# Designed miniproteins, single chains, continued (2), part 101

Each design is a single chain, and the fold is of that chain. pLDDT is the mean over its residues in the fold that is shown.

## One batch from the design tools (miniprotein)

Design m7506
Fold by ESMFold2-Fast:
Formats: sequence, structure tokens, C-alpha cells
Structure m7506 (fold): chain A 93 residues (1-93)
Amino acid sequence: MRELAEKFLQLGMKVAKKAEEKGKYELAEEVYEAVERVREAIDNEAPPEELIELFEEAREITKKALKEVLSEEEYERVLAEMEEVFEKLREAL
């Protein structure tokens, strides 16, 4: 579970960095803040219900950022990877 969570958060961080590199600073900050909220909840041993809600929020924010900062090919690839990790994480919670 923690390994799946870390993989999801690393995907979010990569997307935030790409948004920042493209001058979309507000979008990058939104993704960074969502990732930080999830990390803090994990470190504080938040209940599974709270964790899934925070992961779902981070997923939606990251998905929005992906659409704006990636090429169509990269968007489809990274979105598929993110959804696969999210489903496995949801089953592990």
C-alpha cells in the first residue's frame, strides 16, 4: 500500500514540475498542495475513508494538470498509469 501511495504521489509531483516548467505556476502549486495534503494524512495515520477522499481530490487536480501540460500521447499514457495505481491503492485501503 505505501509503495502504491508513493508511486501515485511521485506521478503528481512530475506533473506539477512539468506545469511549472511551462509557466503554469498556479496549476503546479495546486498539485503540490494536493500531494502534500495526502502525504501529511499518511504520516498522521489518517483513516482509510479520509485517505481515499484526499487521493480522489489529488487525482482530479492532477488529471486537470495533465490535460493542460502534456502532449495527447503523454496524457493518455500517464492518465492510464495514474488510474491503474489509483485502483490498486483503492483496493488496498
Scores: mean pLDDT 81

Design m7507
Fold by ESMFold2-Fast:
Structure m7507 (fold): chain A 79 residues (1-79)
Amino acid sequence: MEALRRRLLEAGASEKVAELVAASYAGIAAAKAGDEAAAAELAERAERLARELEAEGVTEEDILAEVREGVLAYLKELA
């Protein structure tokens, strides 16, 4: 998911937010491909990053504000 991470960084997102979003997206993509081991590892990474951001006082609303259009459009496809 290097392309997504790179685009988020170019759009001005922080490195942790970009990595969290990229890991979450890659995890969902791995699950869809049937790679449950990779999906689990990526989900664990995303959860660690989310906990770090929460400890820094970054809310999920703040993260969504940084990546709103791209992430929300993708999440709607998964619903």
Scores: mean pLDDT 71

Design m7508
Fold by ESMFold2-Fast:
Structure m7508 (fold): chain A 66 residues (1-66)
Amino acid sequence: SAADKALIMSLISQASAAVTAGDLATAKALIAQLKAIAAANPALKATVDAQIAALEAAIAQLEAQA
């Protein structure tokens, strides 16, 4: 739905902001919410999964450098 798409976009934006701020706990919590919503929205799942993979890679890189 349009509401689910808007929520997904909002959560991706919030997760990206959390990663940029170094707030990895918040970023991981938002990614968990994204995974749950993506599972309920198969039409967007592939695109959302790609965004989640990019965010998880960024988190892993930050953790390796911290």
Scores: mean pLDDT 82

Design m7509
Fold by ESMFold2-Fast:
Structure m7509 (fold): chain A 90 residues (1-90)
Amino acid sequence: MEIELSELERKALKAIYELQEKNPAGVVSEREIAEKLGVSLPTVRRILDRLVEKGLVEPVTYQGQVVAYKLTDKGKRYLEEEERRRKALE
């Protein structure tokens, strides 16, 4: 499949997965992602826009404003395939 991620986009997708699994609400805020990656909010927004465009992440809205993000089924499958590939090399 034609999904090419930069190293930072790949780390962001992994961070969203890890934060989402640890959060009882099953969603992640821009601030949590920025803190996990050690990047600024404008930087995380650009990364999230690209991940949404690729269908790997979807925004969660409240009163017409994006308040959080979560992985799509496509994003979860992408990370599962990457993890299987890494485990096969152990």
Scores: mean pLDDT 78

Design m7510
Fold by ESMFold2-Fast:
Structure m7510 (fold): chain A 65 residues (1-65)
Amino acid sequence: LSEEQQLELLEKIIQAEVELLERAKKLRAEGYEVTLERVDDRTFVLTYKKDGKTTTETVTVSVEL
């Protein structure tokens, strides 16, 4: 990867993490039990549960080039 591609990937990872943290905060405020995990270099797993229902969302960050 070029230096520019590495910086773009890092910026996308930071943005994804910020967005997921804000989503987790909102879900917790709505009464969900929320777990946010970084499972590899660019993959996050958001798990939230309420009233016996569990939802898992996987977010993977990639460079277009």
Scores: mean pLDDT 78

Design m7511
Fold by ESMFold2-Fast:
Structure m7511 (fold): chain A 70 residues (1-70)
Amino acid sequence: MSQAACDAAATYLQTTCPESKSSSCPKDNVLALLKAFENKDTEKANTLAKELCAKCSKSALLKTIKTICT
């Protein structure tokens, strides 16, 4: 993954995701989100981000992104 895609996804989720009680993040869905940002597919990125915000806590999402991007 490019660092630019990782930074863009993290910033977007940090500003747009509400608090969530779920701490479980499906890695495959996070990877799909990162690929959407890398490909500049704004529509797919927005759809995936909304789904992930509903299923994952903001902190868990950001930790998963950092793990994938290292």
Scores: mean pLDDT 75

Design m7512
Fold by ESMFold2-Fast:
Structure m7512 (fold): chain A 79 residues (1-79)
Amino acid sequence: APVLPVFVTGDDALSPEEARAAAEEAVEAARREGARPVAVVVGEPNPGARAAADTFRAAGVPVLHAPSVEEGLALARAA
C-alpha cells in the first residue's frame, strides 16, 4: 500500500479534543483509500499535536518527528 504522510503542525490552534477527532478522521480516510498512514509531527509539540500523536499511536500508526514538512516527508517515505 502507498505511504500517506499526515502532517501535524503546531500552527493549528486545535484543542486536544479537536486534534483527536481530526487524527481519527485521517486514519479512517487513509484506510478507505488503501493507503498506509504515517504521522509526522512538525516542530515543537503543543497540547493538540500531542493529542493527535497519541491518537495515531493508539491506532497503530507510526509517529515521526521533524523540524519541517520537507524533512518530515523524506522521513515518511523511508518508513
Scores: mean pLDDT 78

Design m7513
Fold by ESMFold2-Fast:
Structure m7513 (fold): chain A 69 residues (1-69)
Amino acid sequence: AELAELREEIERTLALARERGDAALEEAARQALRVLDLLEAGASLEEIRPAIEAALAPLRAAFAASRAA
């Protein structure tokens, strides 16, 4: 039930990001779904780590751009 609930939350976030035209949030939500797929497949933390970093990369980039402005 927990993974299904998390998937629903991420899918709602993805829909919201698309509605708002927020490309960084859309990419983060898409990468979060990838992490969830890996967890459901029984992937190890070592296998999941790159997907977590990929999910954070758009948010880090948006923050860096905000700080530069």
Scores: mean pLDDT 73

Design m7514
Fold by ESMFold2-Fast:
Structure m7514 (fold): chain A 87 residues (1-87)
Amino acid sequence: MEKLKEAIKALQEALKAVDAGDYDRGIELFEKARELVEQALKEYNSPELKLALSVVDGAIDALREGRYDVAKQLLEEAISLLKKALE
């Protein structure tokens, strides 16, 4: 589950970037996490990973639209879902 652990780290770094007002860095890290979750889905085909991917996509959209508080909530939810997928 290397890809999931790397995705969790990317999302945690994205949360720090968003909190610091570095939204470009936040989007970059979200896109990285999205790709890692998508790769894990191809190998593990988990409904929990499908939900996590959807939440990450929502967080990217929220950041692009300037809904930073919503993006942070979705980011925390995605981290929680990925941690559950590791169990």
Scores: mean pLDDT 82

Design m7515
Fold by ESMFold2-Fast:
Structure m7515 (fold): chain A 71 residues (1-71)
Amino acid sequence: SMKEKLEKKVEELLEENKDKFPKDTDLEKLKEKVIETAEALMKAFKLPETEEEIEKAVKLALDIVLIDLKG
């Protein structure tokens, strides 16, 4: 499913960037918000469930969520 593909990519991206987050960051909550935001982007723009589009959606979602958490 799209959610499973998004979850896997979010887990991979967060693992690659784990040292870049503050020590008090709720990583589980961050993961959930990024998955939800990426899924919303995929649905809103009717993006195909390809690896390239999923990666782009996840990267954009992470940027959006990190900005929101700081403001």
Scores: mean pLDDT 78

Design m7516
Fold by ESMFold2-Fast:
Structure m7516 (fold): chain A 81 residues (1-81)
Amino acid sequence: NKSKFEELRKLISQVPPEKAHEIHLDFIPSMLQGNKGVIISLLDRIEKEDYSGTHTSYLKDYGKDKILKEIEDEVKKVLDS
């Protein structure tokens, strides 16, 4: 759903720079945690169903709905803190 991706991008953009490091997502490598740009890039790829390459193929198996839910829950938690 296009509206869900737009909603998540808006929520991510509302996270202040000083709180970005609090965003922890299990499907992102530890070295890339707390980076809003990485999350936005992954959302763009998932919306386009672009799982090409070894670095993102595992996201297809993780599941689109699960990824979107975990992003929403984590970002809302950080915004409420």
Scores: mean pLDDT 76

Design m7517
Fold by ESMFold2-Fast:
Structure m7517 (fold): chain A 88 residues (1-88)
Amino acid sequence: SKMERRRAQLPSLTQEAVRIFLASLLATGEKVEYDEETNTYIIDLNELAKELGLTPAQLSAYLRALEERGLIELEDLGDGKVAIRLKE
Protein backbone atom coordinates (compact mmCIF):
# COMPACT_ATOMS: atom_id res chain seq x y z
CA SER A 1 0.00 0.00 0.00
CA LYS A 2 1.06 3.61 -0.53
CA MET A 3 2.06 5.54 2.60
CA GLU A 4 2.71 9.24 3.15
CA ARG A 5 6.30 10.62 3.15
CA ARG A 6 7.40 7.96 0.66
CA ARG A 7 9.12 10.66 -1.40
CA ALA A 8 11.53 11.51 1.46
CA GLN A 9 12.62 7.85 1.91
CA LEU A 10 12.20 5.84 -1.30
CA PRO A 11 12.47 2.07 -1.32
CA SER A 12 11.01 1.60 -4.79
CA LEU A 13 9.12 -1.64 -5.46
CA THR A 14 11.57 -2.89 -8.11
CA GLN A 15 13.76 -6.01 -8.10
CA GLU A 16 16.98 -3.94 -8.28
CA ALA A 17 15.94 -1.73 -5.33
CA VAL A 18 14.92 -4.80 -3.28
CA ARG A 19 18.26 -6.51 -4.04
CA ILE A 20 20.20 -3.38 -2.97
CA PHE A 21 18.04 -3.07 0.16
CA LEU A 22 18.59 -6.70 1.22
CA ALA A 23 22.34 -6.44 0.52
CA SER A 24 22.44 -3.32 2.75
CA LEU A 25 20.62 -5.21 5.53
CA LEU A 26 23.06 -8.12 5.24
CA ALA A 27 25.97 -5.64 5.63
CA THR A 28 24.47 -4.13 8.83
CA GLY A 29 22.54 -7.06 10.35
CA GLU A 30 24.48 -9.45 12.59
CA LYS A 31 22.00 -12.36 12.35
CA VAL A 32 20.92 -12.16 8.72
CA GLU A 33 21.64 -15.47 6.99
CA TYR A 34 22.03 -15.65 3.21
CA ASP A 35 21.98 -18.71 0.94
CA GLU A 36 23.56 -17.75 -2.39
CA GLU A 37 22.41 -20.97 -4.13
CA THR A 38 18.70 -20.14 -3.56
CA ASN A 39 19.06 -16.34 -3.17
CA THR A 40 17.33 -16.65 0.22
CA TYR A 41 17.69 -14.25 3.15
CA ILE A 42 16.58 -15.29 6.64
CA ILE A 43 15.68 -12.37 8.88
CA ASP A 44 14.29 -11.72 12.34
CA LEU A 45 11.14 -9.73 11.68
CA ASN A 46 11.17 -7.84 15.01
CA GLU A 47 14.85 -6.86 14.80
CA LEU A 48 14.55 -5.76 11.16
CA ALA A 49 11.43 -3.71 11.94
CA LYS A 50 13.28 -1.88 14.74
CA GLU A 51 16.28 -1.18 12.46
CA LEU A 52 13.93 0.33 9.86
CA GLY A 53 11.89 2.34 12.42
CA LEU A 54 8.77 0.28 11.66
CA THR A 55 6.42 -1.93 13.65
CA PRO A 56 6.49 -5.66 12.79
CA ALA A 57 2.99 -5.26 11.29
CA GLN A 58 4.16 -2.42 9.02
CA LEU A 59 7.20 -4.43 7.89
CA SER A 60 4.99 -7.47 7.22
CA ALA A 61 2.68 -5.31 5.07
CA TYR A 62 5.68 -3.99 3.10
CA LEU A 63 7.09 -7.49 2.53
CA ARG A 64 3.66 -8.74 1.38
CA ALA A 65 3.51 -5.83 -1.09
CA LEU A 66 6.87 -6.96 -2.52
CA GLU A 67 5.60 -10.58 -2.75
CA GLU A 68 2.37 -9.42 -4.46
CA ARG A 69 4.53 -7.60 -7.06
CA GLY A 70 6.36 -10.88 -7.75
CA LEU A 71 9.71 -9.50 -6.54
CA ILE A 72 10.20 -11.88 -3.61
CA GLU A 73 8.82 -15.07 -2.12
CA LEU A 74 8.05 -15.16 1.61
CA GLU A 75 8.06 -18.14 3.96
CA ASP A 76 7.16 -17.94 7.67
CA LEU A 77 9.66 -20.14 9.52
CA GLY A 78 8.10 -19.54 12.95
CA ASP A 79 9.73 -18.03 16.04
CA GLY A 80 9.72 -14.58 14.40
CA LYS A 81 11.93 -15.74 11.49
CA VAL A 82 11.02 -15.11 7.86
CA ALA A 83 12.70 -16.41 4.72
CA ILE A 84 12.86 -13.97 1.80
CA ARG A 85 13.73 -15.38 -1.63
CA LEU A 86 14.53 -13.10 -4.56
CA LYS A 87 12.81 -14.04 -7.82
CA GLU A 88 15.13 -14.76 -10.76
Scores: mean pLDDT 68

Design m7518
Fold by ESMFold2-Fast:
Order: structure tokens, then sequence, then C-alpha cells
Structure m7518 (fold): chain A 103 residues (1-103)
């Protein structure tokens, strides 16, 4: 369980790093939207809320950022993974965190 907890904490830290990196890129395209999203991000208090927000930001970034920019940002935070693979990893993290809250 200690190894499982450490793995979850590491994944959450990477999800947070991805969220910050994506918000920085969104701010170059739409600074007003980025400011509102940063305020919402600052209000997240639980790992579950943070993981859900990170998945939502990745989905939004996939719609508004150029594919090359999205791939570069994702590749820096999650080396060797595509945006689609990272979206799946974040969805899996969210399901795992939800299962812990319901248990």
Amino acid sequence: SAAERAALDAQLARAQALTEALLAEISKVDPELAARLREAWAKTKTPLEQAAFSLSILSLASEILPEEVLQEVVGKVFPGQTPEEVAQALADLLERLLALELS
C-alpha cells in the first residue's frame, strides 16, 4: 500500500504539472479564459477534484491548442506518452481516486 500511495502521489504531482503547463499555453491563446481557469484550479482542494480538473484542462487544450504544441507540452511532463495515452492515464487516476473515496 505504501508503494501504491507513492505511485498515486507521483501521478497526481505530474497531473498538476501538466495542468500548470497547459494553462500557460492556453494563456498565450486566450488570457481571459486562462485567468478564469487558474481561479477555478486554485479552488480545487482534494486529489479527486485536482485530477478531474487536469483531465478537463487536457480535453479543453486538445480543442484550442495546435496539435504540435499539445504534443510538446504533454511530452515534457509525460515523456514517451501521447496526449491520448495521458488522457487515459488521468481517467484511470480519477477512477482510482474515486474508488478510494467510495471505499
Scores: mean pLDDT 87

Design m7519
Fold by ESMFold2-Fast:
Structure m7519 (fold): chain A 98 residues (1-98)
Amino acid sequence: NDQKIIDQIRSNNRRTTVKIGDAIKQGADPKGVKYASTASDYSGQGARYLQQGDYDSAKRYFDKAIDYGQKARDMLKDQPDLVKSIQDLIDQSRKMRD
């Protein structure tokens, strides 16, 4: 069921947004934060295309979400809660791409 997958992605994106806010307050690397926000945005765009039945566009956006999520994770090693949320985003995006 595509709707269940879309809801899971949206839930994870909301969690990631909250954790980004927390990381900013803790003085996280602004570049890493920008990559995390960008990964979440691309994941959301992937979910939107999936909802429209555009699987080719969805896969491209999930690939972008994975790339930026990996960059964010590497820069934000001191932010374990945010890194966990980013890892969940990467894992979900990989599952949707495949």
Scores: mean pLDDT 86

Design m7520
Fold by ESMFold2-Fast:
Structure m7520 (fold): chain A 75 residues (1-75)
Amino acid sequence: STLDLFRAQAAETKAWVKANLDPAVAEEINKLIDELVAAAERVFADPSDEAARKELLEKLQALQDALAEALAALA
């Protein structure tokens, strides 16, 4: 299913983050990835849930911001 593929991709991303980033930064980003997966599961359970869709977008933004900061620190 699409959700299973999303979970698999999230797990691979978490593994990459753990292998390549500072441990404290990796822990923070992997927590955000877990929160994003949970928000996506809520949307998949009920795609008409406006609150769930809003939460998913907020979690996506938080992950994007954290990744941008982590990548900037590596440059």
Scores: mean pLDDT 85

Design m7521
Fold by ESMFold2-Fast:
Structure m7521 (fold): chain A 85 residues (1-85)
Amino acid sequence: GAKEYAEKAKEAAKKGDAVKAAEYARKAGDAAYKESKDKMEGLFAEGIGHLGAGMSLALYKMGADPKEAAEVAAKGAEGAAKGGK
């Protein structure tokens, strides 16, 4: 579920794996939308997860610290998990 993907994104961030953290943030957003009974809340949760994933990958490609980039994805994943019902 979304909470499990958020946990995996956090673990990836601790290891400085921005690519995996972004993958899990996207999956957290997707799961939050599917799990949400409120479509509007689900869409916002999906957006937060996807935004975190996109920003993390953009920062990583621009030469940011991989751990700092990965932490952006982990925060997005956590936000998605909290926004989903």
Scores: mean pLDDT 86

Design m7522
Fold by ESMFold2-Fast:
Structure m7522 (fold): chain A 89 residues (1-89)
Amino acid sequence: SELEKFKKESIEKGKKLLEEAKELLNSRTKVVPPEEIAKLFGEGVGLLEANGIKLTFPRGWDPLLTLPEFKKAKEETIKKVKEELEKLE
């Protein structure tokens, strides 16, 4: 099923983006703006939440969760994923 394939690929992409965001947040050698990390995190969260995956975050993520870039990336990603899911049925 194209629907099942899309869901699986979206979930895998979301997990990869969350791991990338974690690596950037915890990096001692890479200087990445918090806004850029928040965008990656928001996209990853959006991909997972749009597929019904419940997420729990450590307190250290709270500053990223409050950035406008996180909310925008999450909302745009959820909308895009839901639109594709509706097309594929």
Scores: mean pLDDT 79

Design m7523
Fold by ESMFold2-Fast:
Structure m7523 (fold): chain A 83 residues (1-83)
Amino acid sequence: SELERELILAEASLASVRIQVIVDKRFNTKMSDELKEHVLEQLRRVKKTLEDIYSKSSDPSLQKRVKEAIKEADELIKEIKEM
């Protein structure tokens, strides 16, 4: 479905940010303030997209995946703010 395609793209965006956080921690590097603000804005937009997918879907399985993705987005936002 189109909603599942949008979910996969949102999940891919979250995975990309997660990899960046892992790499930064592994190599003791820090995002610039500018990159940090850009990534936080990206995460807020991804979260908005996930909330829209949730509201448009009646599929409990897809809704569960969206809730897990929103939780990951919230965790990434918190971690990046604390870096």
Scores: mean pLDDT 88

Design m7524
Fold by ESMFold2-Fast:
Structure m7524 (fold): chain A 62 residues (1-62)
Amino acid sequence: MQVERVSVRVEEASPDNTVLTVTVVYSDGEEVVRELDSEEWQSRGGEVLEAALEEAAAASAA
């Protein structure tokens, strides 16, 4: 499988709360979505994004 696109969206639910949504779309049309809150994004955003991409790849890469 090939990754067709990766979309990252940052939405402010309130001035003190930001939600980051990561969407991975594969060439076969499969889609994986993960949401991170502002604390997770600031402290481990890169690690969580990488884990989400690895999980999506493992699920869809056959």
Scores: mean pLDDT 65

Design m7525
Fold by ESMFold2-Fast:
Structure m7525 (fold): chain A 81 residues (1-81)
Amino acid sequence: MIELTDEEIEKAIAHLEAELKKLEAGEEAPPSSSMSPEQAEKFRELKIETLKELIEALKNRDIEKLLEIVEEAKKKADEIA
């Protein structure tokens, strides 16, 4: 089991919050040219939702919830693809 320190968790939160801010501002890199506009929008929405959930779980130091969120996001991404 991977053990995260408070310092690592705080760095992760800062990184995810910066990524979320970029996505919400539309500053992210354009999606792959092979992806349809509808798929790209669904992936963007999924990524925003996932980042918000991960940030909340990290703030609560809930490592088990982090793994659950990642697994759910993977399943949803597979459904969009």
Scores: mean pLDDT 73

Design m7526
Fold by ESMFold2-Fast:
Structure m7526 (fold): chain A 100 residues (1-100)
Amino acid sequence: SEKELLEQFLKSLEEKLKTVDFSKLTKEELIELIKEIIKQLEELAKASKDPKVKHELNIKIDQLKRLLEAIEKGQLSQKEAAELVKEALEELIKLLKEIL
């Protein structure tokens, strides 16, 4: 169900923020993390029946895809990439809690 997918995803993101030292992740690991999150958001957006929720999720997907592209193109240092990824996850957790 949509709620079950959302609750599982939220718990996964909260666990990552508590256990992962983002400053120690390589750019390759940050890229893999963003790709995983985009995939989970796309699955959640497909499952959502609320047009407003779907719209907000798609905005976050687009923002993460832009961040991913910037990292892949070498536009960010590893430290800048790690900080922006952490910030993006914190913002995403806030959004998902508001949707629940």
Scores: mean pLDDT 87

Design m7527
Fold by ESMFold2-Fast:
Structure m7527 (fold): chain A 90 residues (1-90)
Amino acid sequence: MEKKELVEEVIRTLKKLAEEARSLGMDGWAKMLENQVSLLESAIEQGKYDTAVELARSTLKGAIKFAERNPAISEELKEELEKQLKKLEE
């Protein structure tokens, strides 16, 4: 139950990041993030919560690196990404 809720929170944060990337004209990054969200949603739907957590951790690490390299991405969103990764590592 807790693993599902954590991954669903990650999905919401990644959707916000994809929306912000699109607003900045970063359509390729937005599409990549949307594809990762689809994979996470599929893993949750299949009840593969351990797989979803591992995929979420990997995706968050990539998303954090993307956000750090793009100063136009909001600091609040960067902090949320790092907070979500910490929750999944605890």
Scores: mean pLDDT 84

Design m7528
Fold by ESMFold2-Fast:
Parts: sequence; structure tokens; C-alpha cells
Structure m7528 (fold): chain A 65 residues (1-65)
Amino acid sequence: EKILLFYNEQTKEYAYLVPVYDPESKKPYTVISPNISKGFSSLEDALKYLEEEQGFKLLAELEPP
């Protein structure tokens, strides 16, 4: 799966959406920014949080090495 890079024009911050398997929290999608560290059970939930609640926009898709 791809790592997604987001930018928020209002806060001037970047965020990463990282698809990481977390067996402890059962939340394989993690959002990381200077002010956010939050896991989600689905990609759709993470995208809605970033785009609809936080105001981030997708800037780039990064392929894993």
C-alpha cells in the first residue's frame, strides 16, 4: 500500500497517512503530523478525517521502496 502525503493550507502543516499493521490497536492506518498521531481501522475513515474534519488535501502518493 502507498504512503499518502497531505497538506493543510490553513494550518500550513503536512501530514502522512501510513498504512501500518498494528495488531495491538487493530488500526492499520496511522495519521502523523506535528499535532496529530491517530490510528484508523479503514483507509476511508482516515481520508474523511483528514479531508473533511482537519482540512488536509492530498499532495502526493509515495510508493513503498
Scores: mean pLDDT 75

Design m7529
Fold by ESMFold2-Fast:
Structure m7529 (fold): chain A 83 residues (1-83)
Amino acid sequence: SIDEAILLASLTVLSSAAYFYSRLAKKLGDDDLAKQADSLANQVNQLYKDFLNGEISLSQARSQLDQLQRQLDALAKRLEKIR
């Protein structure tokens, strides 16, 4: 469905952003932040697989996506403070 396609696209974008933040944090010398961003990318990829395998509902996947998005936003703010 269109709703499922939007969810999968959103998860793909979120995973890509987390990987970019991990690489940027590593380049800036913040290995801890890089590991946290990499962990977030892995969690997003696991959510993608759980949804595709039918282990969670669309509603549950959306709720988890919202939580992971908030975690990504927090990581982005931490990156912005590395001046």
Scores: mean pLDDT 88

Design m7530
Fold by ESMFold2-Fast:
Structure m7530 (fold): chain A 79 residues (1-79)
Amino acid sequence: LEELEEEALKVFKEAYELAKETGSEEIFKMLREALERAGEIVREGERAGKPEEGIRRALETILKGAKEALRKGEELKKK
C-alpha cells in the first residue's frame, strides 16, 4: 500500500507540474476528476465495510488518472 501511495503521489506531482508548465485546463480537469472519483471509491469502501480496499482502489484510480494526464500533457507538447 505504501509503495502504491508513493508511486501515485509521484506521478500525480509530475502531471500537476506539467499542467502548470503548459497551462492546460484539460490536464487540471483530468487530475481533478481522478481525485473526485477516488473520493467516491473511498466512500463506497466505507459503506461496504472495506475501508482498506477502498483506499487501495482509490490510490490505483489516482495513479491511472495521473498517468493518463501525464501522457496527454506530453502529447500536447508534440504540436
Scores: mean pLDDT 80

Design m7531
Fold by ESMFold2-Fast:
Structure m7531 (fold): chain A 99 residues (1-99)
Amino acid sequence: KEEVLEVARRTLEEAKAAIDSAPNLQEAKDRVVAILNRGADELEKLGYPEVARLLRRTAGEVEAIFDYGIKTGDFDAARERAKAVLDGTLAEVEEILKK
């Protein structure tokens, strides 16, 4: 379980860093979705399809947040909401691995 938590934590931290470093919301969306899907593939190979599914669901949720932010022009709120979703996903991963 330690390796699984490490992969999930690394993936979510990389996604958060991509939100802050990306020059616009479209690139932030593309980078975060790619990072989360890559992490999900790694977790599935480790035998944790439930955690992988959670990361893929999170990718879809973050994508929707950024699409809405692009539409409304509320770029800072979109970045903060996406980061909050990633923090919530890490808490859910830790809860799944605790049980």
Scores: mean pLDDT 86

Design m7532
Fold by ESMFold2-Fast:
Structure m7532 (fold): chain A 65 residues (1-65)
Amino acid sequence: YNAARVAQIAAQNRGYVTVGEATAAIAQAGGSPHSHGGAILFQHALKDTALVTPGEALDAAARGG
């Protein structure tokens, strides 16, 4: 179980990511700058047109940096 991979697969499959998956992916991306996928999901979430709501994005950012 790899949270970043789960988030990427979920986004690819459903076209969106839950706050939990986004939070986990951002945390892994923050710890590993090599994870561009997590960073991209975070940027999309922040833009208010994201795969998650702005509130969910803020929650994810607080946990992942």
Scores: mean pLDDT 49

Design m7533
Fold by ESMFold2-Fast:
Structure m7533 (fold): chain A 102 residues (1-102)
Amino acid sequence: SMARERMAEVLERAIAELRRAREDVANGRLSATPLSPASREELLAGIERAIALVERALEAVREGASVDEVLELLAEAANAAAPSDAVNSALAEAALAIEEIA
């Protein structure tokens, strides 16, 4: 359906934004204060988990899953990358867009 295609486009854009945020963290661009190597590694791992969860949400949309299931996966992704304002912003925008499409 057109609605599911639009939801997939939203999630694909969110994945691209999360990958960009991951790259910015790796290069020290997302923090006003420099992160320790250990804190940076933990944040990078969190963002990688968030990307995997959004990729699962994309697959769920394509397989006909409910909007509630998709939004739950996006909430889990936000929790995985909680220290990243950029990731949280991208996921909040994606969730709002999906609710508007549904």
Scores: mean pLDDT 83

Design m7534
Fold by ESMFold2-Fast:
Structure m7534 (fold): chain A 70 residues (1-70)
Amino acid sequence: SSQEKARQLAIQYTSQMLQLIGRVVDAEIQARQNGWTPADQQRVAQLTQQANQQMAALRQQYDAQMAQIS
């Protein structure tokens, strides 16, 4: 059904988003354990920017796929 297809897309999208968030969180934890130096802060900021761009792309793809079902 359309509802089941929408549910599966939402689960897949959520899983992919959580994986990206998890990578940034892990990087921040390691950086803080390393003393949170300016170099560590810059590295985490760059990873966060890249993750935000990837999450925005995933959201656009998800919205487009959902529109095809509705």
Scores: mean pLDDT 89

Design m7535
Fold by ESMFold2-Fast:
Structure m7535 (fold): chain A 71 residues (1-71)
Amino acid sequence: SALDLVRRHEAARAGLPLDLSPEQMEAIVRAVKEGLARGLDIAAIRERIREATGLTLSPAQVRRIVEGLLE
């Protein structure tokens, strides 16, 4: 699906494991989009990703996901 393709593209750009489940990647993308809509900073978005998926991403990884979603 187009959604799965976007998830794999963003995971690769951010240096995330490509074997992440579709649900985990959807949760990451959702947390970033919701965080941006609310005006949250990178640290707050990282916390939402951790709560949703259990993954601890670096600030650089989160910034790359944000950049990909804004393109």
Scores: mean pLDDT 72

Design m7536
Fold by ESMFold2-Fast:
Structure m7536 (fold): chain A 96 residues (1-96)
Amino acid sequence: SAELEAKIKALVKQKKFEDAYALLEKNDPRTVLEAEVILGMILIMEGLNMPEEVIRKLLEKYKDDVKLLAALLYLAKKDGHEKTAKMVEEILKKAL
């Protein structure tokens, strides 16, 4: 819903990533699951030493999906995937 997206945008602007993720788990668990799958894909790509530009192209497909990018950013930060988190944050900032 547009209201959920607006709340997620507001929390992300305040850097309240855990609160944004918790709200998504409760109200949009499908987007959370999709973010988990995408993070898994990125980690496989990194393990295969795929170029950063290929990973960025994958993320650019979701450039306007603020909810998915917010969930993905939290998951990457929580698990210490700093390089992935930085790429996601750069794309998410452009969507705000």
Scores: mean pLDDT 87

Design m7537
Fold by ESMFold2-Fast:
Structure m7537 (fold): chain A 64 residues (1-64)
Amino acid sequence: SMEEVQREVDGFAEGARAAIKEIDPVLEKRLAEAKTPQEKSEAVRESFLEIVRRAVDAANAALA
């Protein structure tokens, strides 16, 4: 239903915002400590994937 879609979207958005707030300082520290382009790329990719995972988990929780 449209109400379920809206709850999922809202859950995803809230989960993403919360994850970004928590992960941004960790990513900044990892980037500051990274010595190679590979380490920097890995830090960004891992942080992005974690944000998405948490957002998806929040969306799923909103539908439960």
Scores: mean pLDDT 84

Design m7538
Fold by ESMFold2-Fast:
Structure m7538 (fold): chain A 67 residues (1-67)
Amino acid sequence: PAALAALQAAILAVLAANPDGLTVAELAALLSVPASAVATVLAALVADGIVTSSYDPASKSFIYSLA
């Protein structure tokens, strides 16, 4: 629980610093955590309406940004 809360806070801080948005892979690399952990936290944040996702067809990736 504490580790997931710390990861959530870190993701939100990084997204706040990057208003153009970041992919799961970029967040995983920046935070040195598995992409699966980042994806799980992002899915919860999107469900809560805190984070939005937008598909970029050029990179074939979802870009995540603060709502």
Scores: mean pLDDT 80

Design m7539
Fold by ESMFold2-Fast:
Structure m7539 (fold): chain A 64 residues (1-64)
Amino acid sequence: RNDIESALLDAVNQALRDGASKEELISILDSFPITSSYMGRLREGIKHASEEDVKELGDALASL
């Protein structure tokens, strides 16, 4: 469901720009229904990421 994926991506990007922690990102992911393999992989990646990886992800997304 593209609309849910888009809304999740926008929420994650906004949270990362605001300096969200790993736990805050997991809370955002848990607030959305996981309806695609992409969403599942994103959730899994964030759950296994370190705090340092989350900061690097925020920097990488800012450069896109």
Scores: mean pLDDT 73

Design m7540
Fold by ESMFold2-Fast:
Formats: sequence, C-alpha cells, structure tokens
Structure m7540 (fold): chain A 82 residues (1-82)
Amino acid sequence: SATDEVVRNLNKAIELAKSTKPEDIARAVGLTIRAISLAPDADPEVVARELKRFHDVVQESIKKSSEEDPKKRELRQGLLES
C-alpha cells in the first residue's frame, strides 16, 4: 500500500540521515521526496505521525552536526523542508 511505502521510505531516510557520508544524506533526501509524492494516496493520520517523527530525528541530527561540513548541513536542512 502507499501508506506502507511512505513508512518504509521515511524509516530508511531516517537511517541514512544519521550517516556521516554525504551520499547517504543525499539518498535520504531522495527517499523523503518519494514518500511525499506517495502521501496523497496514503493514510493522512499515519503520514502526519511519521513525518513528525522524521522531522524530530532530522532536527536532532542537525543539532549534533553543528561543526559539520556546510554542504552536509544544507542537505540535512533540505530534509526538513520536504
């Protein structure tokens, strides 16, 4: 189902967003875009809950990476804007 795909993509994006590798963070952005594209066909309550959880995790990752490469910070910030 679209709901299951949204949950799966967001969970994988969370895993990759915690990585120190720029390519993993970029993949997380792609998975987030895919999840958002599926959201109209998914359960809105589940989508809202999972997006909030994803947002909270990404914000924590940004706080931990205050000394991180500006390019990585920009990629992580992009995840919040998705």
Scores: mean pLDDT 74

